# Ledger of designs, part 93: designed miniproteins, single chains, continued (5)

Each design is a single chain, and the fold is of that chain. pLDDT is the mean over its residues in the fold that is shown.

## One batch from the design tools (miniprotein)

Design m19419
Fold by ESMFold2-Fast:
Structure m19419 (fold): chain A 98 residues (1-98)
Amino acid sequence: MISKEQAKEILDEAYERLVKAVEELMKDNPELREQVINDIKKLYEEAKKKIDEGKPVSEVLRDLGRGLMELALKYDNPELLEAVARILQETVARFRAA
């Protein structure tokens, strides 16, 4: 079973990878980039808070994944949606390996 500290580390690694993807996708639009990164940060902060509250990792990942997909749809960006899906898949695999 994974510790709360290890779970938050995996979430921080996923957040950093998604932020880098957003920086590349939105390099020519700094204002939109900042807004998208800020919205992503809030979702990951909420996920880590739920881990600290003892919520099951499966529930936290479901809620985070839903929030990130809704965010990508809000911005109507297919490349952002693809990046979100890839990073979520990698994050789930990382939790299963831990």
Scores: mean pLDDT 85

Design m19420
Fold by ESMFold2-Fast:
Structure m19420 (fold): chain A 80 residues (1-80)
Amino acid sequence: MSPRVKEIIEAAKQSLEELKKGMIAEKVPFEEAEKTLRDMMEHMFKHFTEKYKLSPEEAEKMRKELEKKLEELIEEYKKE
């Protein structure tokens, strides 16, 4: 993966993490929080793949990384 794509993935992961922290602080119900996180991940994935013209291989790697982070954040939210 190019350094640029790695930076984009890490920025996207950080955005999801900050969103999770904000929703926990505001005591957003789990079902609403899960939907918000999933929607944000899909929007970021679509936006970055289109904006940066990612190859199919780069897009697949980004999706896998974001989906893995998303599931980790959802499980962390359940424990709050």
Scores: mean pLDDT 83

Design m19421
Fold by ESMFold2-Fast:
Structure m19421 (fold): chain A 59 residues (1-59)
Amino acid sequence: HMKPVVIDPSALPADATPEERLDAIREKALEWAKQQGLTPEEIARLKARMDALRAAVRA
């Protein structure tokens, strides 16, 4: 069982669009999850959640 990933949105450029911020957070979260040794199923679940959030912002 892994500790929750903590992504600080304020670490991203203030001038970034919501889509760019979500893309950066998604990339960092997925890379962190891989480095922490999450299972493929856990990574897939995280990716699906982030993809859904990204689609909602784009829609």
Scores: mean pLDDT 68

Design m19422
Fold by ESMFold2-Fast:
Structure m19422 (fold): chain A 80 residues (1-80)
Amino acid sequence: DDILNSLNDEERTKFLSATTGDPVSVGVTLSQIDQRVEDLKPIVKKYGIKEIRGDSTNPIMQALKAREKELGAKVVLYDK
Protein backbone atom coordinates (compact mmCIF):
# COMPACT_ATOMS: atom_id res chain seq x y z
CA ASP A 1 0.00 0.00 0.00
CA ASP A 2 1.35 3.42 -1.00
CA ILE A 3 0.37 4.94 2.34
CA LEU A 4 2.34 2.32 4.30
CA ASN A 5 5.37 2.99 2.06
CA SER A 6 5.09 6.71 2.99
CA LEU A 7 5.24 6.03 6.74
CA ASN A 8 8.55 5.93 8.60
CA ASP A 9 9.53 2.72 10.42
CA GLU A 10 8.03 3.77 13.78
CA GLU A 11 4.75 4.98 12.22
CA ARG A 12 4.48 1.82 10.09
CA THR A 13 5.00 -0.40 13.15
CA LYS A 14 2.36 1.53 15.14
CA PHE A 15 -0.12 1.50 12.24
CA LEU A 16 0.23 -2.24 11.68
CA SER A 17 0.11 -3.01 15.42
CA ALA A 18 -3.05 -0.88 15.78
CA THR A 19 -4.84 -2.40 12.74
CA THR A 20 -3.73 -6.03 13.17
CA GLY A 21 -4.09 -8.26 16.19
CA ASP A 22 -3.61 -11.64 17.71
CA PRO A 23 -7.04 -13.32 17.37
CA VAL A 24 -6.15 -15.77 20.14
CA SER A 25 -6.31 -12.94 22.73
CA VAL A 26 -9.55 -11.18 21.77
CA GLY A 27 -10.34 -9.91 25.29
CA VAL A 28 -6.87 -8.41 25.81
CA THR A 29 -6.90 -7.00 22.26
CA LEU A 30 -10.24 -5.22 22.74
CA SER A 31 -9.14 -3.77 26.12
CA GLN A 32 -6.33 -2.01 24.19
CA ILE A 33 -8.60 -0.44 21.54
CA ASP A 34 -8.42 3.07 23.11
CA GLN A 35 -4.61 3.03 22.76
CA ARG A 36 -4.88 1.76 19.17
CA VAL A 37 -7.24 4.63 18.28
CA GLU A 38 -4.86 7.17 19.87
CA ASP A 39 -1.88 5.65 17.99
CA LEU A 40 -3.76 5.81 14.66
CA LYS A 41 -5.26 9.34 14.97
CA PRO A 42 -2.01 11.29 14.37
CA ILE A 43 -1.02 9.01 11.45
CA VAL A 44 -4.47 9.37 9.84
CA LYS A 45 -4.29 13.17 10.20
CA LYS A 46 -0.66 13.49 9.01
CA TYR A 47 -1.14 11.37 5.86
CA GLY A 48 -4.79 12.20 5.11
CA ILE A 49 -5.85 8.56 5.31
CA LYS A 50 -9.50 8.24 4.21
CA GLU A 51 -10.00 4.47 4.58
CA ILE A 52 -8.61 1.71 6.82
CA ARG A 53 -9.54 -1.73 5.49
CA GLY A 54 -9.65 -5.03 7.34
CA ASP A 55 -11.20 -8.47 7.56
CA SER A 56 -14.68 -8.48 9.15
CA THR A 57 -13.65 -11.50 11.28
CA ASN A 58 -10.86 -9.44 12.93
CA PRO A 59 -12.26 -8.14 16.28
CA ILE A 60 -9.78 -5.21 16.26
CA MET A 61 -11.14 -4.03 12.90
CA GLN A 62 -14.73 -4.41 14.14
CA ALA A 63 -13.87 -2.27 17.20
CA LEU A 64 -12.06 0.34 15.05
CA LYS A 65 -15.16 0.62 12.83
CA ALA A 66 -17.19 1.63 15.89
CA ARG A 67 -14.56 4.37 16.53
CA GLU A 68 -14.22 5.64 12.92
CA LYS A 69 -15.47 9.16 13.80
CA GLU A 70 -12.65 9.53 16.34
CA LEU A 71 -10.10 8.22 13.81
CA GLY A 72 -11.13 10.67 11.08
CA ALA A 73 -11.08 7.82 8.55
CA LYS A 74 -13.72 5.39 7.33
CA VAL A 75 -13.19 1.80 8.51
CA VAL A 76 -14.19 -0.65 5.76
CA LEU A 77 -14.73 -4.32 6.67
CA TYR A 78 -14.67 -7.07 4.07
CA ASP A 79 -15.69 -10.73 4.15
CA LYS A 80 -12.83 -12.94 2.93
Scores: mean pLDDT 68

Design m19423
Fold by ESMFold2-Fast:
Order: structure tokens, then sequence, then C-alpha cells
Structure m19423 (fold): chain A 58 residues (1-58)
């Protein structure tokens, strides 16, 4: 996407996928939680869904 929100979400998703591929699921959870500290609106909702999905992997 070309929007700032889309670019931010894609950047977070790439980092999460990289951490999961390395078996670093707890670090992926911590990373998403840190992003949620400053996230608002639609970005926050997408990150909260991602966090819930990651917690199911533990």
Amino acid sequence: GSSELQEKLEAVEREVVRLIAQGRIEEAIAFVEKQLETAEGELREELERMLQSLKKLL
C-alpha cells in the first residue's frame, strides 16, 4: 500500500514473520506489544489481532 498506516503495518508484519521463522515467538509478542504503546485507531486494531494470534502459538 501507499498509505503511512499500510507501510507501518507491513513493516511490523515483516519483523513479526522474521521472529516467528526463527522460533522467537515471545520476542514477536513483546515487539507487537511495544508497537501498541503508541498505536491508535485502525493500526491498533490490526496489531491487537496480530497479538492475539501470536499468543495462540504459545
Scores: mean pLDDT 82

Design m19424
Fold by ESMFold2-Fast:
Structure m19424 (fold): chain A 102 residues (1-102)
Amino acid sequence: GIIEKAEELIERAKKLLEEAKKEKDLEKKLELLEEALELLEEIMKIAEKLPEELLKEVKELLEELIELALELMKESEDLELILRAIGLALRAMGLLFELELL
């Protein structure tokens, strides 16, 4: 069902964020964060059908993703990686705003 699909996507996003935290290569870290965001964007398509408890988990994952993207931006000397991290944080903030409207 929809709830089971959301729970699976949430668990996959959590694993990607945990892998990103341990990753020392900034480009690979960014790729893991981008993949996690794509899963969270997929969950947002069905967010209106989800219980409040799962929406809170999605909110926490979006907030963590934003923090990790901002940390990556501070650690990087590569303008392309910095701009990608900014774009990622902005996308995640947009989803967080959509979630607050539910």
Scores: mean pLDDT 90

Design m19425
Fold by ESMFold2-Fast:
Structure m19425 (fold): chain A 61 residues (1-61)
Amino acid sequence: ATPRVGDVVVASLETENGIKRVIGVVEALSADGTTAEIRVLGFQGGRERLTVPVSQLTPLV
């Protein structure tokens, strides 16, 4: 399913030695729905925003 603005999602990010999963909230979607801006949750009070392909996002149930 395509994530929507306000959804809590898991983003799968490639790191040096594997896939790291981060939890975030979708703040924006691109006009074509291929990318999303997410606000990362749980990182020492920092509001880190990432632009991630929608294909790497999984809605959190």
Scores: mean pLDDT 72

Design m19426
Fold by ESMFold2-Fast:
Structure m19426 (fold): chain A 94 residues (1-94)
Amino acid sequence: GESETYTLEVPAGQSKSFTFTVTEAGTYKVTVKFLGDSGAASVTVKDANGNTLGSITVPAGTSASFELNVEKGTYTITVKAGESGTVEVTVTKL
């Protein structure tokens, strides 16, 4: 499977978004790592129509993952951090 990692610097109380294009339908694993010393980061995946497909909250200094079954298309991944930090989002096709 193919993997892509996105690194985002997120200021406290702000959200940052990026788009991910799925060229092959199937099961994808989203792994989130929050590089910080306090607080938590939330990651939400939405389809092109704005429907939420999945979300996860990750405490500082930890990582967690979830799986999505997705069709071909463009998806928006939104990251929000309660405190400033670096969030790494890795998307892997299973």
Scores: mean pLDDT 82

Design m19427
Fold by ESMFold2-Fast:
Structure m19427 (fold): chain A 75 residues (1-75)
Amino acid sequence: GVRDVLLYLYVQGLLSKEEEEIVREWLKKYGPNKDGTLDPDERRNALLRGLPHFRSPYPTDEELQELLERLRKEL
């Protein structure tokens, strides 16, 4: 889903600083540690869950902004 794609991009360091801040705020509210961080096993699981979405081309900038907006609506 949207969260798996964004967490994959976050863990890979493929997001801008501003986009990482959106994901970090979501992780503070809804993430496993409630502090914006992921443990090594949680980072590994984010990569594994995101991988099926990246058997297709990477999201466009427009698609990425739509994914981030959907995540922001959960804040």
Scores: mean pLDDT 72

Design m19428
Fold by ESMFold2-Fast:
Structure m19428 (fold): chain A 98 residues (1-98)
Amino acid sequence: MSEKVIKMYEERIKKNPEDYKAYYQLGNYYLRNGEYEKAIEYYEKALEIMEKNKDTVDPKEIAETYYNLGLAYEELGKKEKAEEYFKKAEEIYKKLGL
């Protein structure tokens, strides 16, 4: 992803601090770029906003964010935290009949 795309999401966040999709996409960018600590930071912020608005957010987006947090922690060698987040994602999928 180019610096232009990062700047676009940063501008979206500045305009709307509750744009959890912008935080999620920045998390995805840093995860793909191998910057796992930054990915975690952005995913945690996305989750904070989504959990606050859980009645209006698609539960699948919350589950996907937990899953990607698990992947980032796994890459950092933090297996216990990774398993915790994978379990949270699986619990949501199970409630959705998936």
Scores: mean pLDDT 86

Design m19429
Fold by ESMFold2-Fast:
Structure m19429 (fold): chain A 86 residues (1-86)
Amino acid sequence: GIVEEARELLEKGKEAVKKGDWDAAFEEAKKLYDLLMSVTDDLKVILEGIGLLLRFIGALLDKDEEAAIEDMERLYKLLEEVVKKN
């Protein structure tokens, strides 16, 4: 299902960050963001998702592994919560 796909994207993104592969990490974070956007029409959720992706981009520019992983985990959790409510 969608949550399992999102979990796979999160784990791939976290691995990429840990390996210093920031291009791969961004691709996985973008896919996770796109998956979130595909399951919600709630403006509040959309704005929170945009904010988390922008925070991830900030962490990527700073090479802040902890912040990048935290922002991807927050994107995943937001998606999981949306799917559980529907």
Scores: mean pLDDT 89

Design m19430
Fold by ESMFold2-Fast:
Structure m19430 (fold): chain A 72 residues (1-72)
Amino acid sequence: MKFGADIDTVPEGGPPTVLDKELEEAIKKELREMGYEPVNIKVRVPADTSEEEKERIKKNIIEGYKIAAEFA
């Protein structure tokens, strides 16, 4: 399945977020390994996000993408 997503991990009015291209590529890689075809995924995280928190965000995004793909 081919899906694009633009994901902001912070609610409106929270601290400023930045695009994380490395996290985006890691998510795309995992989704491709699962048999999905991610077309366009953009992920915004706070600039000071730790590697452990990025891993949690990645897992949450992948799970949400899987759910969305099953119902599309």
Scores: mean pLDDT 70

Design m19431
Fold by ESMFold2-Fast:
Structure m19431 (fold): chain A 95 residues (1-95)
Amino acid sequence: SGEAVLAEFRARLAETEARLRANRDDPAKRAAIIAEFTAWARERLEAAVAAGDLDLYDALLGAIRDMAVRLGEAGDEEAGLALAQAAVAIERELR
């Protein structure tokens, strides 16, 4: 269900935030964590579009944007910017 996908997505976002915090002083590992999350998130966004579930697509994309804002507010501006840019790229490619 869309609710189950969104719940899994939110859990993965929380895990990604925790992994970024655990690797504050490792830029290469942080970049890999963001790339891994972005690839995983993109597959779920592509699946939502393919299913015609635009409400799920909007909710998932919104969750990425919300995480980008939270990271920026927490002082992790580089990770926040990278996720915001990933959200823009995904939206351009899937629209």
Scores: mean pLDDT 87

Design m19432
Fold by ESMFold2-Fast:
Structure m19432 (fold): chain A 67 residues (1-67)
Amino acid sequence: MTEEEWKEAEATLYYIGGFLAMKDGDYETAAEWFRKALEVLPSPQIREDLAEALEKAGRTEEAERVR
């Protein structure tokens, strides 16, 4: 596996963690996972998911800055 492929796998694992936290209503944890995924692999989709998690966690100002 190349470094790029490893980064994609790492981002995917963080993204799955965020998705599961969102499903459980743990929005603060979801935001942490999505932030880690976005740091590893910048993606517009992950950025939107992070913004949604931040809004639901009550961190509205930070959510607007991510968008």
Scores: mean pLDDT 81

Design m19433
Fold by ESMFold2-Fast:
Structure m19433 (fold): chain A 60 residues (1-60)
Amino acid sequence: SDAQKQADEEANRLAILTSDLPPEVQRQVSAVIAAAATKSPEERLAELQKAIEEVRKILE
């Protein structure tokens, strides 16, 4: 589905954004991605977008 493809793209974006962050942050991001994978594609997309927003706030 389109939502699933978008969720996969956002998961990749989140991984790229956190690649230079401390291992503790990368571990938390991996946990969020894993937890989101158990939800519907729409909920997974929303969770990943929220995580990206939080990471961007840290990088600012």
Scores: mean pLDDT 78

Design m19434
Fold by ESMFold2-Fast:
Structure m19434 (fold): chain A 55 residues (1-55)
Amino acid sequence: MSKEEVLARLEAGREKALSEVPGVGGEALAQEGQELLDRVRTLSDEEAAALAATG
């Protein structure tokens, strides 16, 4: 799985969490998702795929 595909899946998961958990709970999940997205952006495609496979 490419880094772009991993990022797209993480972003989709974050949007789903925000739609299902409004308010402060959704904001906390969005923050965690954003930190993970930022981290994945610094990884190689192989490292991002490995992270996705172990999660």
Scores: mean pLDDT 72

Design m19435
Fold by ESMFold2-Fast:
Structure m19435 (fold): chain A 94 residues (1-94)
Amino acid sequence: SMEEKEKEGLIELYEEVVKVLEEGLAKGLSPEEMIAKVEELVNKFIEKYKDNPKLVKKAKGLLDMIKTLLREHPQFVAGLIAYLRKEVEKLKEE
């Protein structure tokens, strides 16, 4: 269904973002380096899901939130990872 494809897309987006942020923290990347990797990921996601305006809007909103957190409050990135993982769990439950 359309709803199911949107859910699958959100799971993919959140899991890929979590992976980039976790790897960035493990490697000691700067906020700007992590932002660049998330921007590349989000741009690829938007191109893949360009025919789904809801997923495109969600991806852009997530990128804006991540940019703000990494630039202003990088200490909260671990909390963002935990939040996104919890959202993935909710999306996988019916």
Scores: mean pLDDT 86

Design m19436
Fold by ESMFold2-Fast:
Structure m19436 (fold): chain A 83 residues (1-83)
Amino acid sequence: MKEKIKEYIKKANEALKAGDFDAAISYVEQALDLLEEEYPEFVAALRKEIEKARASTDPATQRAHLENVLLALAEIAGVEVEL
């Protein structure tokens, strides 16, 4: 399980760097699904942040919300990511 979470975080970061926000969100959601049983409150908080990204009209604001989600996921999974 932990190895799959780390893989999804790395793929999400690659997608985010490429400007593919849909792919980044998809990988983040897959990582969140794996964490939901262990950390339901944390997952709920990050899903709210993803909704803020989706609701934003400013691309820079959308990116900032997704970067916040990715950094929080990386911290709990023990993965280093460079945005």
Scores: mean pLDDT 81

Design m19437
Fold by ESMFold2-Fast:
Structure m19437 (fold): chain A 68 residues (1-68)
Amino acid sequence: MSKEELIERARELIKEAPNEELREKAEEALELAENAENEAELKEAQKKLIEVETELGILEIEEGVSRL
């Protein structure tokens, strides 16, 4: 993913975060993506985003949340 795509994805996760912990992690991923100056830092940001997405998915399944 490009830096621009990572930033947008992090913003989406911040908005979708059902709790403070996930929102905070998504904000960390956003900061990492915005401040990334090289590919290794972009990969670190992407890894954080994947962790947040995984936790969000688990919580949504556990809560039985369904969206259109």
Scores: mean pLDDT 74

Design m19438
Fold by ESMFold2-Fast:
Structure m19438 (fold): chain A 77 residues (1-77)
Amino acid sequence: MPLLSESEAAALAVGEVLRLIGAEIDFELGFMSEEEARKIGEESIERLEEVAKRSKPETAEEIEKVRERIEKRLEEF
């Protein structure tokens, strides 16, 4: 598979963070169940793992830090 550039990996990671924030807002406003919001977060973690696998080691390390932050946020949800 082609490796992602640092900017491509960063753009994908930002997209996953924004998706999670949207799910949290929808949950807090009562437009989404906790289960649906949690599922979105879990799917974001899975997609970030795939981004890390397709990145250079130094970029993958930064993507893994984003994934860890999302995991902690999901636990606080």
Scores: mean pLDDT 81

Design m19439
Fold by ESMFold2-Fast:
Structure m19439 (fold): chain A 97 residues (1-97)
Amino acid sequence: SRERILQEAEAFFLGLGLGIALSEKDYEKVLEYAKQIEELSTPETRRAVAAGIYAAATLAENSGDKETAKILREVADRVLAGEDIYQAVKEAAEKLK
């Protein structure tokens, strides 16, 4: 449905925003995106969120930040696996210090 497509698009851009916020170490924005992702969480939206985070990882890699790209891909994999988003971003933030 149209509603489903729009929700998946929203989920993708939330994932992209989360990944960019993590790469910028903007942990206030990371938590804002994580909250919205949790509220929207279905198996379909989780795939879209993961795709958005993978896109952010590609942007980090293209800018020469391979370490951040690797960490973002780990977050995307964990979201795709249905793991807790807050736990995934907490561990990512610890690795990015």
Scores: mean pLDDT 88

Design m19440
Fold by ESMFold2-Fast:
Structure m19440 (fold): chain A 113 residues (1-113)
Amino acid sequence: MEEQRKKAEEILEKAVNEIKQVIDDYLAGKITPEEARQRLLDIVDKAVEELKKLGLTPEEQVRFLRRLAGEILSLIDEAIKKETDPQKRADLERIGREVLAHLAEKIREIRKQ
């Protein structure tokens, strides 16, 4: 149990770091809003799948995914506060809503188990 929780923490840390990099790349103009959205969705899907493979209970999986949702919300909010371009702020708000809605749906699917 302790070792599985440690692996779950590592999965979360990696996902948060990858999400931060995608946001930074988008703000630097290296990727499009659609590319940023897709990469963030892919990171979430990978984290969900990796947590599922650890043999954690559905309740523990949901707890880790709720923590990921909180980290995503914080990173997007921080990026919006620092951004002066109204178009980039609007894109970040839209992407944040879509990514968080996707994660919420994954949490609902796990809870049905």
Scores: mean pLDDT 87

Design m19441
Fold by ESMFold2-Fast:
Structure m19441 (fold): chain A 65 residues (1-65)
Amino acid sequence: AEEQYRRGVELLEQGKYEEAARYFEEAIRLDPKYAEAYKGLAAAYYRLGDGKKVAELGEKLRELL
């Protein structure tokens, strides 16, 4: 989970938003309570223009916190 999250952050910083989203999804799959991974995924979707997925992830974060 942590390794996938870290790689996702690196890819997000490089502008590789689709690849970053995949790593954040994997981090969430390995640890469904990994709040930071949901935030990273939301950032990737925001940059990809998927506002609906960003909103859905915000609801998931409220369930976790």
Scores: mean pLDDT 79

Design m19442
Fold by ESMFold2-Fast:
Structure m19442 (fold): chain A 81 residues (1-81)
Amino acid sequence: SSLEAMKRRLEEAGVPREKIEAMNKKEILEEDIKVGVEEIELAVEATVKARELAKEKGLSLEELEEETRRLFEKLLEERKK
């Protein structure tokens, strides 16, 4: 279900299981929206940083794509801490 998908996303984002279990449907939706907005912000930040790096180091298109993905994954991991 969509609610189960939201709960899973919150767990993957680092929200404690005990906190998720205590949340009602409205609170789960509100938190999922916050996480989604934060992920969009991080994706934009990763893209900007990767483009700056590409200009400095003369990266190929393939290298730019890999660097963008790597930076996005790194920013997601840092946000969980």
Scores: mean pLDDT 81

Design m19443
Fold by ESMFold2-Fast:
Structure m19443 (fold): chain A 71 residues (1-71)
Amino acid sequence: ISNFTGVHYLTNKVLQAAKNLQQAIKNNDQNAIKTYQSQLDALRDEMRKLSQDDSVFGGDRARAAGDVNRL
């Protein structure tokens, strides 16, 4: 349960960073794009790390990865 809470937190962070990145791209703000892209990459690495030890997380992990890839 605690792990699922952390996973939901990371997933929400990824979605927020993706939304911010999308808005930065729309505004042609290169500095913001670079910042949010770095944040998204770091969150993606954390998500991957978390899923490596938890086999029961497979479905949620695949879904989060799919959402990030749709950027």
Scores: mean pLDDT 67

Design m19444
Fold by ESMFold2-Fast:
Structure m19444 (fold): chain A 110 residues (1-110)
Amino acid sequence: SKYNKEGVELYKQGKYEEAIEKYREAIAENPDYAEAWNNLGEVYYKQGKYELALKYYEMALELDPDYAEAWNNLGEVLYKQGKTEEAKKYYEKALKLDPNYKEAKENLKK
């Protein structure tokens, strides 16, 4: 999606509100676009809006249960909330889906 790509570039620049608008446009074009739902979650996570981050990561996983990045991202929210053992289970899920997922492997060492 053109809008998803524009959103990613805005997110990298720290332009979170503009990134959200672009991800919402991507979702409006294709509501089944799991990557755009995951990307919305990442912006809210960066803003410390953990309930919204969880909601959008869960939407991504409902659409694509094999989305390793979204499982890892759920774990990171739980880790920020001090739920370390629950976070570890999500990191293990991500690594089971993608054995080469460096970030999930590093998160399991925490």
Scores: mean pLDDT 90

Design m19445
Fold by ESMFold2-Fast:
Structure m19445 (fold): chain A 62 residues (1-62)
Amino acid sequence: SHLDRAIELVRRGDVDGAIRHLAEATGAGELSDEQAVEIIELLRRGDLEGAIKRLEELKASL
């Protein structure tokens, strides 16, 4: 899924790649714009663990 790819990119430290892929996830309906903004804020402040946890929670709700 798009969320699985975003999690993989975050785990690799590819923040810019993860952010671009979150835009694709919102376009596919897997993620809302508000949820994407929350994750992007975590990524931009360097909270990679928080971003991964939030992405996994969102994936579990699908």
Scores: mean pLDDT 82

Design m19446
Fold by ESMFold2-Fast:
Structure m19446 (fold): chain A 100 residues (1-100)
Amino acid sequence: KKDPGDILIEQGKYDEAIKFYQEAIDLNPGHALFHNNLGNAYKSKGEYDLAIKEYQKAIELAPTEEQKATYLNNLGNAYKSKGEYDLAIKSYEEALKIYQ
């Protein structure tokens, strides 16, 4: 299901999406998906270090191995966008190991 923050990202309203997910996290700080989506908003804005931090938090909070693998792939993509290719490869390899 598309939440309001996903719609804001699709519209290029990254600062509004960031605010939406920050407020959602304040209400539910343990919700892994909100941290992942905040990371997506930061990455779309080019704020790669902030995106990496939020993806790492999503990985820590992930309730399933499948969600953790998704967040590790997103972390890898953020590292790749930053030019941190060795860290991107490690994140992708961790996601692939979860596939079993």
Scores: mean pLDDT 88

Design m19447
Fold by ESMFold2-Fast:
Structure m19447 (fold): chain A 90 residues (1-90)
Amino acid sequence: MAALEAAAAEVEAALAAGDFARAREVLLEAMVAVATGQIKRLIAEKGEEAARAAAEAVRDANVAAAEAQGDAELAELAREAIERALEEAL
């Protein structure tokens, strides 16, 4: 929650400045941090294989949902965030 709230304020500031690259970077970093923490928790609770499978399922579901809405940018952001979180957690 707190990390996403801080990121939301920074994204809003970047968007107000017209800095879309910065807004995307801040959002991606916040998503990676949250996902990495969740994956590490799942590894501790369920083991590495189960955590990887759960993260991949969430990635695929989020990508499919974004693609169904025609949002290719959101689909790529969701894929990149989960893939990077898996790399950082494992």
Scores: mean pLDDT 80

Design m19448
Fold by ESMFold2-Fast:
Structure m19448 (fold): chain A 60 residues (1-60)
Amino acid sequence: MEEIAALLATLPAPVRAAVGKVIQDGLDGLSPEQVREGLLAAGVDPETAERIAELIEKLK
C-alpha cells in the first residue's frame, strides 16, 4: 500500500484521479493486462504503469 501511495504522489492530480479508479477496479478483479492498459490510457508512463500493476497483483 505505501509503495502505491508513493507512486501516486509523483503523478499530476487529474491523472491520480483516473489511476485511483483503475487501482480499485484492479483490486476488484481486473487482470494485470487490463490494469496496465487502464493506467496507460490515463496518461501514466509505461514503467510506472507496470510497477502499479505489479503492486496490485501482489496485494490480491
Scores: mean pLDDT 75

Design m19449
Fold by ESMFold2-Fast:
Structure m19449 (fold): chain A 56 residues (1-56)
Amino acid sequence: MDKKFDEAVSELNREGRTRAPDVELSDEEVEALARTQGVKPEEIREGAKRLAELLA
């Protein structure tokens, strides 16, 4: 996988500890992260899903 995807997943993990245990990303947040990291919104959503599986 691309470095940008790994960085996006790491950012989600870090923010999860600051905001709440169950962090739900809005469509706006997904698109903003995708633009910042230069990946597709689908990849951000998939990363969040995998992170949730690791935390479960």
Scores: mean pLDDT 63

Design m19450
Fold by ESMFold2-Fast:
Structure m19450 (fold): chain A 81 residues (1-81)
Amino acid sequence: SELIERLLEKELEEARKIIKESDKNGDGLLTREEFKEALIKLGYSEEEAEKLTKEAIEKYGEPLTVEQAIEFVEEKMRSGV
């Protein structure tokens, strides 16, 4: 169990890095397109990325903050999505 938790934490750390790097202008905000691209880089399909992007925007509004995007992705990854 400890090993599985460590692997998940490594994936979450990589996800945080990719999301932060998707903020191309450094304003702390992600557009719908930037967030969708981040999700695709994280290994989600185009269909999954579009669906998850819509969910995040419904929850937080647009544009997303980097912190909101990280929180959303971490919640989804921890729940197996």
Scores: mean pLDDT 80

Design m19451
Fold by ESMFold2-Fast:
Structure m19451 (fold): chain A 62 residues (1-62)
Amino acid sequence: GLKEKILRLIALELRKIGLEFELELAEKRGDEEKIKELKKEIEELEKEIEKLREEIEKLEKE
């Protein structure tokens, strides 16, 4: 239902914040491999968040 999707969205947004923090630390260390890995994970997570936001918006209009 709508509630479950909203809770999922919150969980994904919190995960994104954590990954962005890890990315900042990796950038400060100059860990090029970790930077590349984290950027890919963040990009995939952003796509999942966008899809879920669209699903929530569609349900709210019904």
Scores: mean pLDDT 84

Design m19452
Fold by ESMFold2-Fast:
Structure m19452 (fold): chain A 85 residues (1-85)
Amino acid sequence: AAAATAAQVRAALEALRAKYKEKIEELKKEGDYNSADILEINLAMLEQRAAEAIKQGVPAEQVLADMENAERGMEVYIESLKKKA
């Protein structure tokens, strides 16, 4: 497999940021500001974690895997909110 690059990590982060923003806006429109705030905090922590991992020389593949896990966690969280609403 081709090695992941810093450019791929940046592209993945931008795509994930867009998904988080979409879900945050959806929650705000539904009046769920608490869940929107949680997603904003999670996104900020993810961005900080990705930046530190890159700075520390963590392999890009590992950073991408962490972002994939974060995306899955967000989807599970959103699904749990829909089931309780």
Scores: mean pLDDT 79

Design m19453
Fold by ESMFold2-Fast:
Structure m19453 (fold): chain A 76 residues (1-76)
Amino acid sequence: SAAKKKKAKELIDKAIDAIHEGNLEEARKLVDEALELAKDDPELVASALRARAMIAKEEGNDEKAKELAKKADELE
């Protein structure tokens, strides 16, 4: 629904803010909530995977970050 997609986008935006603030645990929870609300929307799933890739990179997991970014690109 449009309401679920709007909420998912708001959660992704908050997750990106949390990443910039260094709150990676909060960012992960927000991304997981967004994916649950809009997992059937390729554009929103791609945005959430990009946020997850940013989290992985900040955690020092460059391999996982690259994998997630590639999956996001393939959904667009």
Scores: mean pLDDT 86

Design m19454
Fold by ESMFold2-Fast:
Structure m19454 (fold): chain A 74 residues (1-74)
Amino acid sequence: SDLEKLLNATDEQKRLALEAIRAIDEGNVERAKELTKRLVEQGLRIFADLLLGVAKASGKTEVAEAMEEAIREA
């Protein structure tokens, strides 16, 4: 399970996830896009999809669009 993989993530992967959350909250479009791409590259696609949902629910439209593009191109 991808969720199970996230719960057993390395310290580096956990840091990456937390930085992605901060980028979304701050509305940092470029950083959110970069970190989303890195999450997918690390095999944490399910977490990238979850954070995209959070960005959409939070009304962070520009961030959500950039994240969706990063996921689509991965």
Scores: mean pLDDT 79

